# Designed miniproteins, single chains, continued (3): the designs that were tried, part 97

Each design is a single chain, and the fold is of that chain. pLDDT is the mean over its residues in the fold that is shown.

## One batch from the design tools (miniprotein)

Design m11360
Fold by ESMFold2-Fast:
Structure m11360 (fold): chain A 98 residues (1-98)
Amino acid sequence: MAMEEEKKRKIERVLEAVEHLLEGRKNLADPEKAAEHFRKAAELLRDINPEAAEVLEELADLAEAGTLTEEKLRELGRQITELLRETFEELLSELAEK
């Protein structure tokens, strides 16, 4: 069904966003590269979870500005992880229902 294809695409976008989030964390020593990865993750999530996209954009802005502290990274990282988990579980639940 067309709706199954759309849900699959959303799951794939969430997984791609997670990959970019992990690459951003890996590249924190290169603020510009880290920020690019976080912004790409935000863009992938904008239509799926706008709140997660907003947190990722804040993370990118702080990384690019060189003001991202370890404490703030942990705080925003926890928020993103929880929002992504909720989004993924919601999408999987919709697939299981059909």
Scores: mean pLDDT 80

Design m11361
Fold by ESMFold2-Fast:
Structure m11361 (fold): chain A 102 residues (1-102)
Amino acid sequence: GPSLEEFLSLETNEEIVEYLTKNFPIPKEIIEKALELAEKYSLATRKQIKAGLFYGAKLLSEGKFTVDPATLNSAYLDPVQILLELARGTPLSLIESLLEAR
């Protein structure tokens, strides 16, 4: 099964995206956009971004969504929340607006 330790050893964004798309039933485009936004807005350290994407991908594979769209404006958007929101179809413009306000 997918291993966090193995995943954290990956260095390039291409390897990160390929690992997640191979091991979790999530569209490549969603993972790529989550990684792009997390890095663009410096949401966490690179290691924390990677760990957050892995955790978020695992939650999505289990059918778990922890963020209510009604609370998004007050929620702390981290890499996990960004991936979950993109996967549920939250408008990109809303996510970017909240990230820009930080």
Scores: mean pLDDT 78

Design m11362
Fold by ESMFold2-Fast:
Structure m11362 (fold): chain A 60 residues (1-60)
Amino acid sequence: MPTIEEVFRDAWQRFLAGESVEVIRDRLDAYIATLPEEYRALAQEMRDSFLRMAEIERKR
């Protein structure tokens, strides 16, 4: 199973390659749902940070 770091690195690479933020978000949400409860809060915070940064970058 990929680590949280690997999944978020992949998400950034997909975003830079032009993949839809909505598709990347849905993929991240599916992964987060498989995590133990103690890691879900951290992963959700990382997801929210990613989405915010991706929206800012897209608007630049």
Scores: mean pLDDT 80

Design m11363
Fold by ESMFold2-Fast:
Structure m11363 (fold): chain A 86 residues (1-86)
Amino acid sequence: NALDEELLARAEEIYKRAKELVEKLKEAEKANSPEVKELKLELEEEIGLAEILVGIAKILLKKGLISEETLKRLEEIVDKLEELAK
């Protein structure tokens, strides 16, 4: 259960940071800012971290260390992140 909570907490932190990056990216694009490239890379890094968490969760689920609900919630967060990046 501590692993379930930790994985979900990390995924929610990633989602929060990604939302902030998307807002900054929209403002930077509107301003034709040189920061656009760096913000895009940072957003890609956050999405990559969420994908790594899903990979870890799949292994942990196979070992019986976390719940199926936790994996499902992590996958839902990745889907939301992919939607933000469109």
Scores: mean pLDDT 86

Design m11364
Fold by ESMFold2-Fast:
Structure m11364 (fold): chain A 82 residues (1-82)
Amino acid sequence: MTVEEELAEFEAFLDEQEARADYEAIRAQLATRLRGLAQQLIEHRPEFAPQAQRALDLLAAGQTRENLLAAARVMLEMIAAL
Protein backbone atom coordinates (compact mmCIF):
# COMPACT_ATOMS: atom_id res chain seq x y z
CA MET A 1 0.00 0.00 0.00
CA THR A 2 1.36 3.44 -0.92
CA VAL A 3 1.38 6.47 1.41
CA GLU A 4 -1.04 8.16 -1.02
CA GLU A 5 -3.49 5.21 -0.87
CA GLU A 6 -3.35 5.05 2.96
CA LEU A 7 -3.83 8.82 3.23
CA ALA A 8 -6.81 8.67 0.83
CA GLU A 9 -8.42 5.98 3.02
CA PHE A 10 -7.81 8.07 6.17
CA GLU A 11 -9.36 11.14 4.48
CA ALA A 12 -12.40 9.06 3.41
CA PHE A 13 -12.74 7.80 7.00
CA LEU A 14 -12.67 11.37 8.38
CA ASP A 15 -15.24 12.51 5.80
CA GLU A 16 -17.52 9.58 6.76
CA GLN A 17 -17.22 10.53 10.46
CA GLU A 18 -18.10 14.21 9.76
CA ALA A 19 -21.85 13.41 9.91
CA ARG A 20 -21.54 11.93 13.42
CA ALA A 21 -22.53 13.93 16.53
CA ASP A 22 -19.26 12.78 18.17
CA TYR A 23 -17.04 13.88 15.23
CA GLU A 24 -15.04 16.32 17.42
CA ALA A 25 -14.38 13.54 19.97
CA ILE A 26 -13.32 11.17 17.16
CA ARG A 27 -10.82 13.78 15.88
CA ALA A 28 -9.48 14.23 19.45
CA GLN A 29 -9.03 10.45 19.84
CA LEU A 30 -7.22 10.21 16.47
CA ALA A 31 -4.96 13.14 17.47
CA THR A 32 -4.14 11.38 20.77
CA ARG A 33 -3.19 8.18 18.90
CA LEU A 34 -1.05 10.08 16.37
CA ARG A 35 0.73 11.96 19.21
CA GLY A 36 1.43 8.65 20.98
CA LEU A 37 2.85 7.09 17.82
CA ALA A 38 5.01 10.17 17.11
CA GLN A 39 6.40 10.09 20.67
CA GLN A 40 7.21 6.37 20.33
CA LEU A 41 9.02 7.05 17.04
CA ILE A 42 11.10 9.83 18.66
CA GLU A 43 12.02 7.48 21.56
CA HIS A 44 12.84 4.34 19.54
CA ARG A 45 13.92 5.81 16.17
CA PRO A 46 15.64 9.16 16.93
CA GLU A 47 16.49 9.59 13.22
CA PHE A 48 12.76 10.40 12.71
CA ALA A 49 12.65 13.03 15.50
CA PRO A 50 12.39 16.08 13.13
CA GLN A 51 9.51 14.52 11.15
CA ALA A 52 7.76 13.26 14.31
CA GLN A 53 8.09 16.73 15.89
CA ARG A 54 6.53 18.26 12.74
CA ALA A 55 3.52 15.94 13.18
CA LEU A 56 3.27 16.93 16.88
CA ASP A 57 3.45 20.64 15.95
CA LEU A 58 0.59 20.20 13.45
CA LEU A 59 -1.59 18.52 16.09
CA ALA A 60 -0.68 21.21 18.67
CA ALA A 61 -1.91 23.89 16.21
CA GLY A 62 -5.38 22.28 16.27
CA GLN A 63 -7.18 18.95 15.94
CA THR A 64 -8.80 19.98 12.62
CA ARG A 65 -9.39 17.69 9.63
CA GLU A 66 -6.57 19.48 7.76
CA ASN A 67 -4.04 19.13 10.61
CA LEU A 68 -4.97 15.46 11.19
CA LEU A 69 -4.46 14.70 7.48
CA ALA A 70 -1.13 16.59 7.42
CA ALA A 71 0.10 14.79 10.57
CA ALA A 72 -1.08 11.41 9.22
CA ARG A 73 0.88 12.02 5.98
CA VAL A 74 4.08 12.68 7.96
CA MET A 75 3.50 9.56 10.10
CA LEU A 76 2.76 7.33 7.06
CA GLU A 77 5.95 8.55 5.34
CA MET A 78 8.00 7.66 8.45
CA ILE A 79 6.34 4.21 8.78
CA ALA A 80 6.97 3.51 5.06
CA ALA A 81 10.69 4.25 5.70
CA LEU A 82 10.87 1.66 8.52
Scores: mean pLDDT 82

Design m11365
Fold by ESMFold2-Fast:
Structure m11365 (fold): chain A 75 residues (1-75)
Amino acid sequence: SEVDRLLEEAERDIKKAKEYLEKGDVTQAKAYLIVAINKLEEAFLSDDPLTDEQRARLEKILDEVFELYEKIKKA
């Protein structure tokens, strides 16, 4: 589904953001974090209601977004 694709892409973007942060590239880490947030927003605002599994997955990714944001802020 479109939602599953967006969630998968957001997971990949978060992984890239973490990799850039580990390299000390805060600018690229922020860029990938923003792209991931936009994809999560598209998934959340989809016309079709999220399944329980999709909602749980979105919430899990969102938690990772907040954790990564705090790490970037302290870098």
Scores: mean pLDDT 86

Design m11366
Fold by ESMFold2-Fast:
Structure m11366 (fold): chain A 86 residues (1-86)
Amino acid sequence: TRSEKIGEAIKELLKKAGFSEETAERIVRVLVMHEVLGYSQEEIAKTLGISKATVSRLLKEGYEVAKKELGVESGKELIEKIKEEI
């Protein structure tokens, strides 16, 4: 699906930035749920069975990689830019 292709593209970007496969997978899942599917941080925490603090940390890590590698300022810009590349 389109969201699977977006997730895979972000995961490869995170791996290039030095994250492990497992951490990249977690960051991708949280980013897609928040930016593409519109879930709040609390809804993501409940859905994945993790703390809201962990969700916030994973989002920050994803945004930092996106800003450094793609020059984007927000998760929405990251998702839009990757959609154009797919």
Scores: mean pLDDT 77

Design m11367
Fold by ESMFold2-Fast:
Structure m11367 (fold): chain A 90 residues (1-90)
Amino acid sequence: DLEVLEKVLGKEKARELVEGVKFLEDPEKAEQVDKVELARKLLEYAAELLREIGREDLAEKLLEMGKEVTEENAAEIAREALELLVEELK
């Protein structure tokens, strides 16, 4: 399913999104950063990429998800956003 993101967003940008989500999912690494800030930046980056391909509707949805981000749910919301991208960009 990473292939879907690579095909639509490009390999480098897809990799950056996936690695960012994995970083948030690693408790040891995530504790060294502002999890809320990192998750929101990942969602904003994804939203910008979606606008570049004309998916303003999906970009706005990701930004709304970003408003719900807390320190406790940052990794979960970032993962949900990534899965939503894979599903919507098929």
Scores: mean pLDDT 81

Design m11368
Fold by ESMFold2-Fast:
Structure m11368 (fold): chain A 68 residues (1-68)
Amino acid sequence: DELEELAKKALELIEKDPHSEEGIELLGEVFALLNPDADKEKIKEAIREALKTEEGRKQVLGLLKSIA
């Protein structure tokens, strides 16, 4: 499953570095697959903002773990 593989890789990268550009790109792919009508670049911007906070990181990692 492409979604599960992308979520797993994004989870690993973001856990190591929440500012990882590669991790944010993969997160953008995951959320674009979940929301195909949404702008992927806007999704990536929202993810970057969420990852700046401890609570946002917990939410993102929790969602990725539920998919992977």
Scores: mean pLDDT 78

Design m11369
Fold by ESMFold2-Fast:
Structure m11369 (fold): chain A 71 residues (1-71)
Amino acid sequence: SPEEKAREMRELLERTQRLMQELLELKVSPEEYRKALEIVSKIQQALANEDIDTAKKYLEELERLLREVKE
């Protein structure tokens, strides 16, 4: 439904924002930060196109990057 799609898009955007805030608190390398920004850009483009599956794919990549930095 349109309502379910809108909710999922909002959740994906909120998760992306929280991950970026967490990344800023972690003093990552300039290279890691640039990679994160590239992934965020792809998430934003996918959400602009209402492509939830693509947005989820890139959000998963961002989550993996953040987990690797924390290890």
Scores: mean pLDDT 84

Design m11370
Fold by ESMFold2-Fast:
Order: sequence, then structure tokens, then C-alpha cells
Structure m11370 (fold): chain A 88 residues (1-88)
Amino acid sequence: GREELAEEVVALVREMLALLGQLAPEKVPQGIGLILRVIGEVTGAMLKEGVRAKTLRDGLLGLSEADLQRVLQIAQEALAEIRKLLAE
């Protein structure tokens, strides 16, 4: 359901933020850019759908299932790239 998709996106963003602290200093800007990509997709979808929220979770819960699935895919791709930066 939408709640499960929203919780998964929140968990992925939390994981990305945790891994950001483990990156080599020279890779932190790239990690930040990947997180900002996810936030940009969420805020863009919220603006398109007229969703108002003060938290990431509430914003995600206001989105259509299609936009939630899109955001989830982007978050999964961003986390994979951060893990790749961490492995370098």
C-alpha cells in the first residue's frame, strides 16, 4: 500500500544520510547531490499534486501510488550509487 511505499522511501533516505557520514571527504559532495536528487523528485511530485506537508513522510503519503513508486525507484538508484561511492 501507499504507507509501505512511503516508509520504504523514508528508510532509504535515512540509510543514504547514514552512509554520507562514512564517505571519504572528497566524495561527500557527490553523495549530497544524490540525496538532493531524491528530495527534488519528492518536492516536484508534491508541487505537481498540490500536496502540502512539513515532513518527508507526510509529503510521500500525500502522493499518488504511481509517483510514490517513481520516487522509490529513484531512491533505490541513489542509494546504490552512494554504496558504490563508499566502496571506492
Scores: mean pLDDT 87

Design m11371
Fold by ESMFold2-Fast:
Structure m11371 (fold): chain A 119 residues (1-119)
Amino acid sequence: MDEDLARLAERLGLPPDFVREAVERTRKLISEGKTIEEIEKEFADLPEGLRLVAIALHAVFKGDEERAIEALQKFGGVEPEIVREAFRLDLPGLLVQMALGGYSTEEARRLLEEAKAAL
C-alpha cells in the first residue's frame, strides 16, 4: 500500500504526503457512504489523475465494474478485459492496487497473472 502510494506520487509528480492524504480522504468518504458525485465535488480542484484514482477506488468498493473500467482506462490505459477478469475472480486487493498504481495494460496483466497463480 505505502509502496503503491509512493509510485502514484512519482507518476503524478506530486508530494507523497499529499497523495497519501488524498487517498485516505477518499477512503473516509467511501466509508461515510458518500456518492461518486460527492467525491468528485470534493476533489474538483485536484489534478485529474487523483480524481480518477478516487473514482476508481469508489467503483471498486461499490463493485461498479463499468466505472472502474472507465477510470482505470483514463488514468493508466488499462484494457477493460483485465479489469473485468479481476472483478470476475473477486480480487479486491488487485483492483485497489490497479486503482492506486496508474498501471499500464502490460503491468496490470502481469499483476493479474501473479494474483491468479496465488489462487
Scores: mean pLDDT 77

Design m11372
Fold by ESMFold2-Fast:
Structure m11372 (fold): chain A 92 residues (1-92)
Amino acid sequence: SRLPLTPEVRRANAQALIEAARELERDSPSEEAREWARQAIRAAQRVLDGDTRWFEVAAYYLLAARHLQAGDEESAQEWREKGLEEERRIRE
């Protein structure tokens, strides 16, 4: 909700999300953080493929991965649940 909702801005930010998530996937010592970074990359790739609704899913999964890397399991769980709910809403 902090980003403009234009498709062009969402695509530009999805590319930045992929870059940040790939860095986490490569460099994080947390296997779980790497897994949620991969989920964020897949969601952001859907934004680049034309479905900008996946932007929030990608952002939530990246936030979950970052909190896992920081050892904040509670915040990671909150963001993961938000991402999963948004993904479910899009798929339904």
Scores: mean pLDDT 83

Design m11373
Fold by ESMFold2-Fast:
Structure m11373 (fold): chain A 81 residues (1-81)
Amino acid sequence: SMTIRVVAEAARRLGVEEEKIEKVREYLEEVKPLDGVIPRELLEKVAELLGVEVEELQREILEILIDEGVEALVEAVEKVF
């Protein structure tokens, strides 16, 4: 899941311990968040479980999505040509 992967990477960038990240990953696998968007209420719960500020988590998620969006486009072009 893109949502789970991006949340885990955002948590790593914020210095969260892998044990906490794995617990949040398992929680998200049970909740099965809808495609591509994390509702505010879910984001707040995840931030609480990770022990980080929700605004910092949201910023890191957005930065990852922007960075990976550009990288994915470049990789797609390179594989076609």
Scores: mean pLDDT 72

Design m11374
Fold by ESMFold2-Fast:
Structure m11374 (fold): chain A 90 residues (1-90)
Amino acid sequence: SPVSEEKVKELAAKMKELAEKYGVPIERFVEAFRLLGGLRDVLSEEEFFELVSRFYGERVAKALLEFYEYVKKNKISQATAVAAVKLLEE
């Protein structure tokens, strides 16, 4: 497997933790990640925050930015992040 199942489960738990921290339904967090997450590598942090805030609200934008900071700090692959999102859509 190109990704660790344990790491996927850990990341899914982190996504739930961040959604709860910012008072965001996990389904809205997952939707925003699926539709806009790919733009985080293309846009500046400020541009990404403005875009997500416009379509999903400021709380979702804050949750996603903290999530991407976690991903960067822990060197998590995009494949692992996508797998974690799919696990949450179960």
Scores: mean pLDDT 83

Design m11375
Fold by ESMFold2-Fast:
Structure m11375 (fold): chain A 88 residues (1-88)
Amino acid sequence: EEPLLPISKLDEVLALIGEYFATQGIDISGQLKLLKKAIEQAGVSEITLTDLVQALYLFMTFKYLSLKEAKEIAEKILEAHPELKDLL
């Protein structure tokens, strides 16, 4: 079972995701802004990193990722930014 991110840490988590993609040469600041707004409108108190990756890719590519694909990307983000575990 994947740890849940408290929504109070959402801004910090989204910043780290943005840094990860920036190291890959991709600016996703606009997509992160849209994702934050969508999560806030959904009224959730907690979310998994895998759910964030799925939603982000939907905004970026208009393609739904499989759970396996989303988990693989979430693991790569955690590998690049192990400080995310402290936010979980």
Scores: mean pLDDT 76

Design m11376
Fold by ESMFold2-Fast:
Structure m11376 (fold): chain A 58 residues (1-58)
Amino acid sequence: NEYKRTLTAGLKAAEAGDVVAGKVALAEAKRYFGADLTLPPNSATPAEVAAILRSYLP
């Protein structure tokens, strides 16, 4: 499942401190959720990005 792979990779990256990679994975999730998924601001911490990614993993 490509969606799960993409979000899992983004989650691991965000947990390692790579906010940019985590946001790229969230942008992929936004393709499915549209307006229901709000992308985090540029000031978001890696932990905040990781928490959002976890909420969208099945």
Scores: mean pLDDT 77

Design m11377
Fold by ESMFold2-Fast:
Structure m11377 (fold): chain A 55 residues (1-55)
Amino acid sequence: MLRDIPGIGDSRARRIAMYAINHNGGKMPRTIAQLTQVPGIGRALARRIIRSIFQ
């Protein structure tokens, strides 16, 4: 789960989920550029999320 990724935690996972629902048709963002649109998610965290989900 997103909250299990080091440095994400529950609050950031919720922000990503809300972004997916409101801006991405309920789908998980798949690119660093999409993830950085989420408030509080920088490029370093976006790279970590992509590596953890899409490996």
Scores: mean pLDDT 70

Design m11378
Fold by ESMFold2-Fast:
Structure m11378 (fold): chain A 77 residues (1-77)
Amino acid sequence: TSLQLESALQSDDPQQIRLAVNYLLSKVSDVTTARVIAAEIKRLVGDKKDIAIQVIEENTALSAELKAVLIAELNKA
């Protein structure tokens, strides 16, 4: 992840987090990419994970299967 994307995901501004998550979701093409991107989001957003989950659920370009993989990865303890 670029420094600019990392800063946005670690931001206290929900709008910055939403924009960065949507950009990363544009890179999801399959289950493997979904797992990698979800792990990166989880690492950077920390306790603001619920904002990332909301963005994933609202995304209209991703299949239901890819959304399920992303959300499951984010919810791993």
Scores: mean pLDDT 81

Design m11379
Fold by ESMFold2-Fast:
Structure m11379 (fold): chain A 73 residues (1-73)
Amino acid sequence: SAREEEIKRRARELIAEVRALLPQLPADRAAGFEGAIAEAQAVLDDPNASLEELENALEAVETLLREARRLAA
């Protein structure tokens, strides 16, 4: 659906922003972020993911971006 594609697009854009911040984080924290990104991407790439699962993945990525910004400051 158009809603699902919009959520996937937004989540992937936010993942790119998190990845751009990873070089500014301590190496041990960056590894944890890579794992969380991989989990979110698995949901976004699952053709059977529900709207609720996609919305949860978007929220998880929004949380990762906020945490990455806090750690990069």
Scores: mean pLDDT 89

Design m11380
Fold by ESMFold2-Fast:
Order: structure tokens, then C-alpha cells, then sequence
Structure m11380 (fold): chain A 73 residues (1-73)
């Protein structure tokens, strides 16, 4: 779905920002990914996006990458 693709794109950008230490860009892209999931009405997408966000915020970039890969599959 377009919402899933949009959420995954923003999560990838949030992950890149986190890797670069760019907290502002990370927060912006997290917000955009969350908004895409909320607007979709797809609870499974919202849950998956939430797991990726939690991993990014915890600094577990490997877990974040795996959750994003699951969204892209």
C-alpha cells in the first residue's frame, strides 16, 4: 500500500538521521512515519511502525533495520 511504502521511506530516513546523530531530522521522519500509519487506519501497519520507532529511539539500529525490512517485504 502507499501508506506502508511512505511509512517505510520515512523510517529509513529516520534511521539514517539517527546514524548521523541528527536528532531533529530523526524526530521529523518518525512523526511522518507515524502519521502515515495513523492515516491508513491499518492497525498492523501502526503496530509495525511503532516497533521500528521504539528501536530507533532505544538506539537499537540493528533491530530498527530489521523492522523496516519487514515493512518492505
Amino acid sequence: SEARERAAEHLREALRAAEAGDEEAMKQHIGLAEQAAVDSGDWELLEAVGRAIAAIQAGDLEAARREIERLEA
Scores: mean pLDDT 88

Design m11381
Fold by ESMFold2-Fast:
Structure m11381 (fold): chain A 70 residues (1-70)
Amino acid sequence: SMAKVEAAADYVKDYLVNELGLSEATALAARKEFLEDPETSLENLRKWLTKEYGEEKAEKIVEGARKLLE
C-alpha cells in the first residue's frame, strides 16, 4: 500500500529531525530514498544508524518504520 509506505517514510523523516537532530535536507533525502525502495532503504538506514548511534537506537527507528509498512 502506498499509504503505508508514505506513513513509514514520514516516520523516518520526523525521527531523523526530531530525535537525532539531522538537517531537514538530509531527512527529506532519506524520505525520498525510502519512497523509491523501502526495503533497501530500511536496510541501509539500519546499518548507518547502528554505526553512528548504536544498535538500540537503530532498532527502535527500524522497528517503528517496519510496523507502519505491515
Scores: mean pLDDT 83

Design m11382
Fold by ESMFold2-Fast:
Structure m11382 (fold): chain A 91 residues (1-91)
Amino acid sequence: MKEKALEALEQAIEEAREAARQGLLSEEAAERIIEVLEEAKEKVEKAKDEKEIEEVMRETLLEIYRIIAEDFEAQGRHDAAAEARAAIEKA
């Protein structure tokens, strides 16, 4: 599970960079997301079991969606921000 979690985090980092490159996310939001993902990678490496990995991944996704929602709101993309907030509430 650890290997798959690390792969998912690496993919998320690349997606954040691509979103910034496309202008979908601000550079500031993308940098914050990458920082959160890098911290999550360290936590996953130190995790003792699969349940601990799942908790780290869940908390990381919630934080990323919060950053995305804040960035979309700042850009005036209120509908997209609302969708991101809804994803947090259902997680």
Scores: mean pLDDT 80

Design m11383
Fold by ESMFold2-Fast:
Structure m11383 (fold): chain A 69 residues (1-69)
Amino acid sequence: MMPEEERVKRIKDGMDKVVNDKSLSKELKIGLLEEEKKLVEQDPTLSEEQKRELIEYADEKIKEIEEEK
């Protein structure tokens, strides 16, 4: 099992929990996902491939939330 796969999965799971949290407003969900994107971009332990995958995942979730407006 690749340690990198587990890290990526944990970050995605965290994003999914934000998206599915009924107590959070859409604005707060978007803000938390944008913050996570910044943390991913600044993380020197993540490869460029992992950063791209996580940023794309966050962007997809943000678009889904925004389209519900």
Scores: mean pLDDT 78

Design m11384
Fold by ESMFold2-Fast:
Structure m11384 (fold): chain A 65 residues (1-65)
Amino acid sequence: DLLRKNIEFTVDELSKHFSIEDIERLLDNSIREMEANGEPQEVVEERRKLYDEEIERLRKKLEEA
């Protein structure tokens, strides 16, 4: 799925320059923008799940490094 791969790539790139806390804030702000723009609840919820999964993966990767 292109969307998941794009999110994975973006989160990985951000992790080179930003803390995980900053990345979480950026992703949360992105969700708020989607909600403010009237995106369907299903789309917003799906995006939140993808973001949460990628943040969790990033946390595990950093803890093991």
Scores: mean pLDDT 80

Design m11385
Fold by ESMFold2-Fast:
Structure m11385 (fold): chain A 65 residues (1-65)
Amino acid sequence: TAEERAALLEETRARLEELEREGVRYVVQHNDYERAEEIRREIERLLAETARQLGISVAELRAQL
């Protein structure tokens, strides 16, 4: 439903913001580029899974975030 879709989008936004901040922190505060890349891959996996749950493409999901 539209309500379920909106809730999942909001949850996904929150998780993405958390992961993005964590990735930046590893680069800026720890100079840990490898760890930051791991987080980037986690973000890509999250987007793919969420897009699948919503029945849309990853590109469509990114446009809505």
Scores: mean pLDDT 82

Design m11386
Fold by ESMFold2-Fast:
Structure m11386 (fold): chain A 82 residues (1-82)
Amino acid sequence: LVDEAIEAIKAGDVAKAKALVDELIEEYERTTDREKQVKILEDIERIYKAAVEAGNEELAKRTLEFLIEAGVKELEEAIASV
C-alpha cells in the first residue's frame, strides 16, 4: 500500500495517491491497536516525504496536517502520563 502510494506520487497520479492516503487515515482512525497506529503514522510520514520530493504540494499539505494533528495527540498522551 505505502509503496503503491509513493509510486502514484512519483508518477503524478494525484487521484490515486489521495485515495490511498485517505485509506491509511481511515485505517488509523478505525484501529484501536496502538502498534498499528504508529505503523500507519510512519507510513504517512514516508508518503509526505515522497510528496515533497515530487512537488505534489496538495498531498504534502494534506499528509503534513494529518501528521501534526496525530503527533500532537500522541505527544499530549505521553506528557499526560508523566
Scores: mean pLDDT 75

Design m11387
Fold by ESMFold2-Fast:
Structure m11387 (fold): chain A 74 residues (1-74)
Amino acid sequence: SAAARLNAVLLLVHEYARLVSEQAPKEEQLAVLDRAIAAAEELLAGTDPASPLARLMREILAAMRRQKERLEAE
């Protein structure tokens, strides 16, 4: 279901935030962030583009991709 897929994305985002707060190695942070991006892309592919869920997911995906670029540049 879309709700289950959204929960999976949010759990990965939460796990990423935890790794950042614990100052985990950059490689571990990137691995979780990549999983979150992949999960968000899969959710978007199966979601009505006009829905509020699709809009929210595009915003989350854009933020995660931007964070990945920043992390890779450091």
Scores: mean pLDDT 86

Design m11388
Fold by ESMFold2-Fast:
Structure m11388 (fold): chain A 80 residues (1-80)
Amino acid sequence: KFQEVADAALAPFGLTAAEFEAAYRILVNPLTDEQLEKIAELLGVSPERIKEAAERMKANPELFEEAAQRVSDAATAYLE
């Protein structure tokens, strides 16, 4: 499954695919606390973990770009 491949790609960063997706959404499009809670519910993760993931991504922009590329590559491979 794509989630397993994405989780493996993100394991070196200490993130799950769901946590990365939610954190990326916050960084690209500012969300209200209510929107964040709704996204966390839909992805099955805690809002606190999403906030922590976003802070980690901000602390290491280069690693964040690498993680995003790995997820993108995994998504492309999965669609084939």
Scores: mean pLDDT 71

Design m11389
Fold by ESMFold2-Fast:
Structure m11389 (fold): chain A 80 residues (1-80)
Amino acid sequence: VSKKIQEFIENLDKLSQEEAKKEAEKITKEVLEKVKDDPLIQESIKEHGKKILEAIEKGDRELAKEGLENLLEAVKKIEQ
């Protein structure tokens, strides 16, 4: 999943708002499935996903990238 997040960050400026929203939702769901047995990590991931979606909806690509980088760091800690 970390590689998919990195690719999403790299391609964010090339995606439409709708495409970026769909990719953010897809990635968030994949991360949540990996952490389904840890409710505290799940809540953290849901919060990251929500902030990323809100940034995309506002057209704030810089804020969306920051949110994705924060999600990537969280995922790397889960993956070791």
Scores: mean pLDDT 78

Design m11390
Fold by ESMFold2-Fast:
Structure m11390 (fold): chain A 78 residues (1-78)
Amino acid sequence: PRLDLTLSEEAEEILKEAEERLVKEKLPDTKENLLKEIDRIGKEKGLPEAAEEAKRAVERVFALAEELAPLAEALAAL
């Protein structure tokens, strides 16, 4: 078992642009902000399927981070 995020070319471009927009606007790269920008870009480009794919990837990464948070917290307490 491993995290393997396979994204289409369109989904990768949307995710990259969302990250770049957050950096440019000086917004934190929270799950909420990323999902919002991905949805907006997908609508602007007429690529709703690619946007949904990118959003699912973000949700999977944040879900994994939440599962690993207790381990990271325990490690940080050492």
Scores: mean pLDDT 74

Design m11391
Fold by ESMFold2-Fast:
Structure m11391 (fold): chain A 58 residues (1-58)
Amino acid sequence: MKEVTIEAETEEEALRQAAELLDEYGPEKIGITLHYLSESSNKRLTYVLPPLGEVIKV
């Protein structure tokens, strides 16, 4: 499993990059940590997106 940390200035940009990686590697192949500035809290937030185990592959 590949682990990647995404650092971005906005939540939108962080989620965009995470979506591209999930699309490229598939939900079972990559763990993603998002690190971005929250405009509402003025704090950096870190989220770990676990692989989705429910994607049906043909």
Scores: mean pLDDT 58

Design m11392
Fold by ESMFold2-Fast:
Structure m11392 (fold): chain A 79 residues (1-79)
Amino acid sequence: AFLDDLQAALRALDLDGAKQIIEQALSENPERALEISNEIEVVLGVEAIKAAVFENSPLLDHVVEVESYLRQLRQQQGL
């Protein structure tokens, strides 16, 4: 599912891939955009906690960038 693909992209430090997965998930499901964005936030939060615990600074930086991108998309869509 797209959340598994997002998690894989984050762990691979594929910032562009992670952003593309988020943009596609929201664009394909506009009526469920709020629910989908909330599911994405949960995955990002879990990966941020794991990155912090294991001192994986590159992963933490990428998660923070993807979180900022999601916040920008949510504001643009009125979510």
Scores: mean pLDDT 82

Design m11393
Fold by ESMFold2-Fast:
Structure m11393 (fold): chain A 98 residues (1-98)
Amino acid sequence: MEERKKKVKGAVEYVKEKFEKASALPSSFYSDKELIEELKTKFGMSEEEAKLIVNYVFLGATEEAVLLIYEGKEDEFLKLRLDERLSSEEAAKKIKES
């Protein structure tokens, strides 16, 4: 759904911004629970959707990679990331090319 793609893009950018701030100022780091609640409030997404965004952005996933996971390709993405040691961008590209 187009609406879901917009939410994913906004949520990924939001989480990336929080991680950027956390790495610059350790006293400003956020727990996964805090990020999940912010995503639920700001983007109106479910707890499960928010967890998916936070977990895969933490792995360096792009918005494209997270969208592929939403399309049921989570196992393929994890195999490429963990077994084949590809970056999130490389894993997402390989899945799209398949």
Scores: mean pLDDT 67

Design m11394
Fold by ESMFold2-Fast:
Structure m11394 (fold): chain A 85 residues (1-85)
Amino acid sequence: DEKKKAQKKEIELLDREIAEAEAQGKGDSEAVIQALYRRGVLLFELGEYEEAAEVLRRALELAKKQNSPLIPKIEEELKKVEEKL
């Protein structure tokens, strides 16, 4: 329960970070890709598989657009999430 509470707070902070970056015209930056990836990992740990898949798919789309080194990690995490759906 305490772990889940901490994970939900981290998701809230990531959501604010992403929104702030988007407001500054940096919505496709590496920082946003990393924040979306982390959000997807946390949602997977919380058992929110459908939302985790959606967030990771968005992270992957941006990562491919930016040629991010995170592509393999995002694809691996998305595969784990899809196995739970």
Scores: mean pLDDT 87

Design m11395
Fold by ESMFold2-Fast:
Structure m11395 (fold): chain A 77 residues (1-77)
Amino acid sequence: SLKEQVLELLKKIGELAEKENNLRILKLVKEALDALMEEDYDTAIEKLEALKNDPEASEEIKKLAEEAIKKVEELKA
């Protein structure tokens, strides 16, 4: 499902954030996951945009976040 695809993307972002020791992004991933589970898609997008715009976010994290945002927007529609 589309929701399962978002969960997989969040898992990958979290694993990368842990490897990069970026606790700020890891917190935002957890907050986005909580919002997604409550079907609060606007908050989920807000948290994903915040982690994507983090100055220490790798290009891989930014790309995965962009994909997750698009899929959450589809869930909202």
Scores: mean pLDDT 86

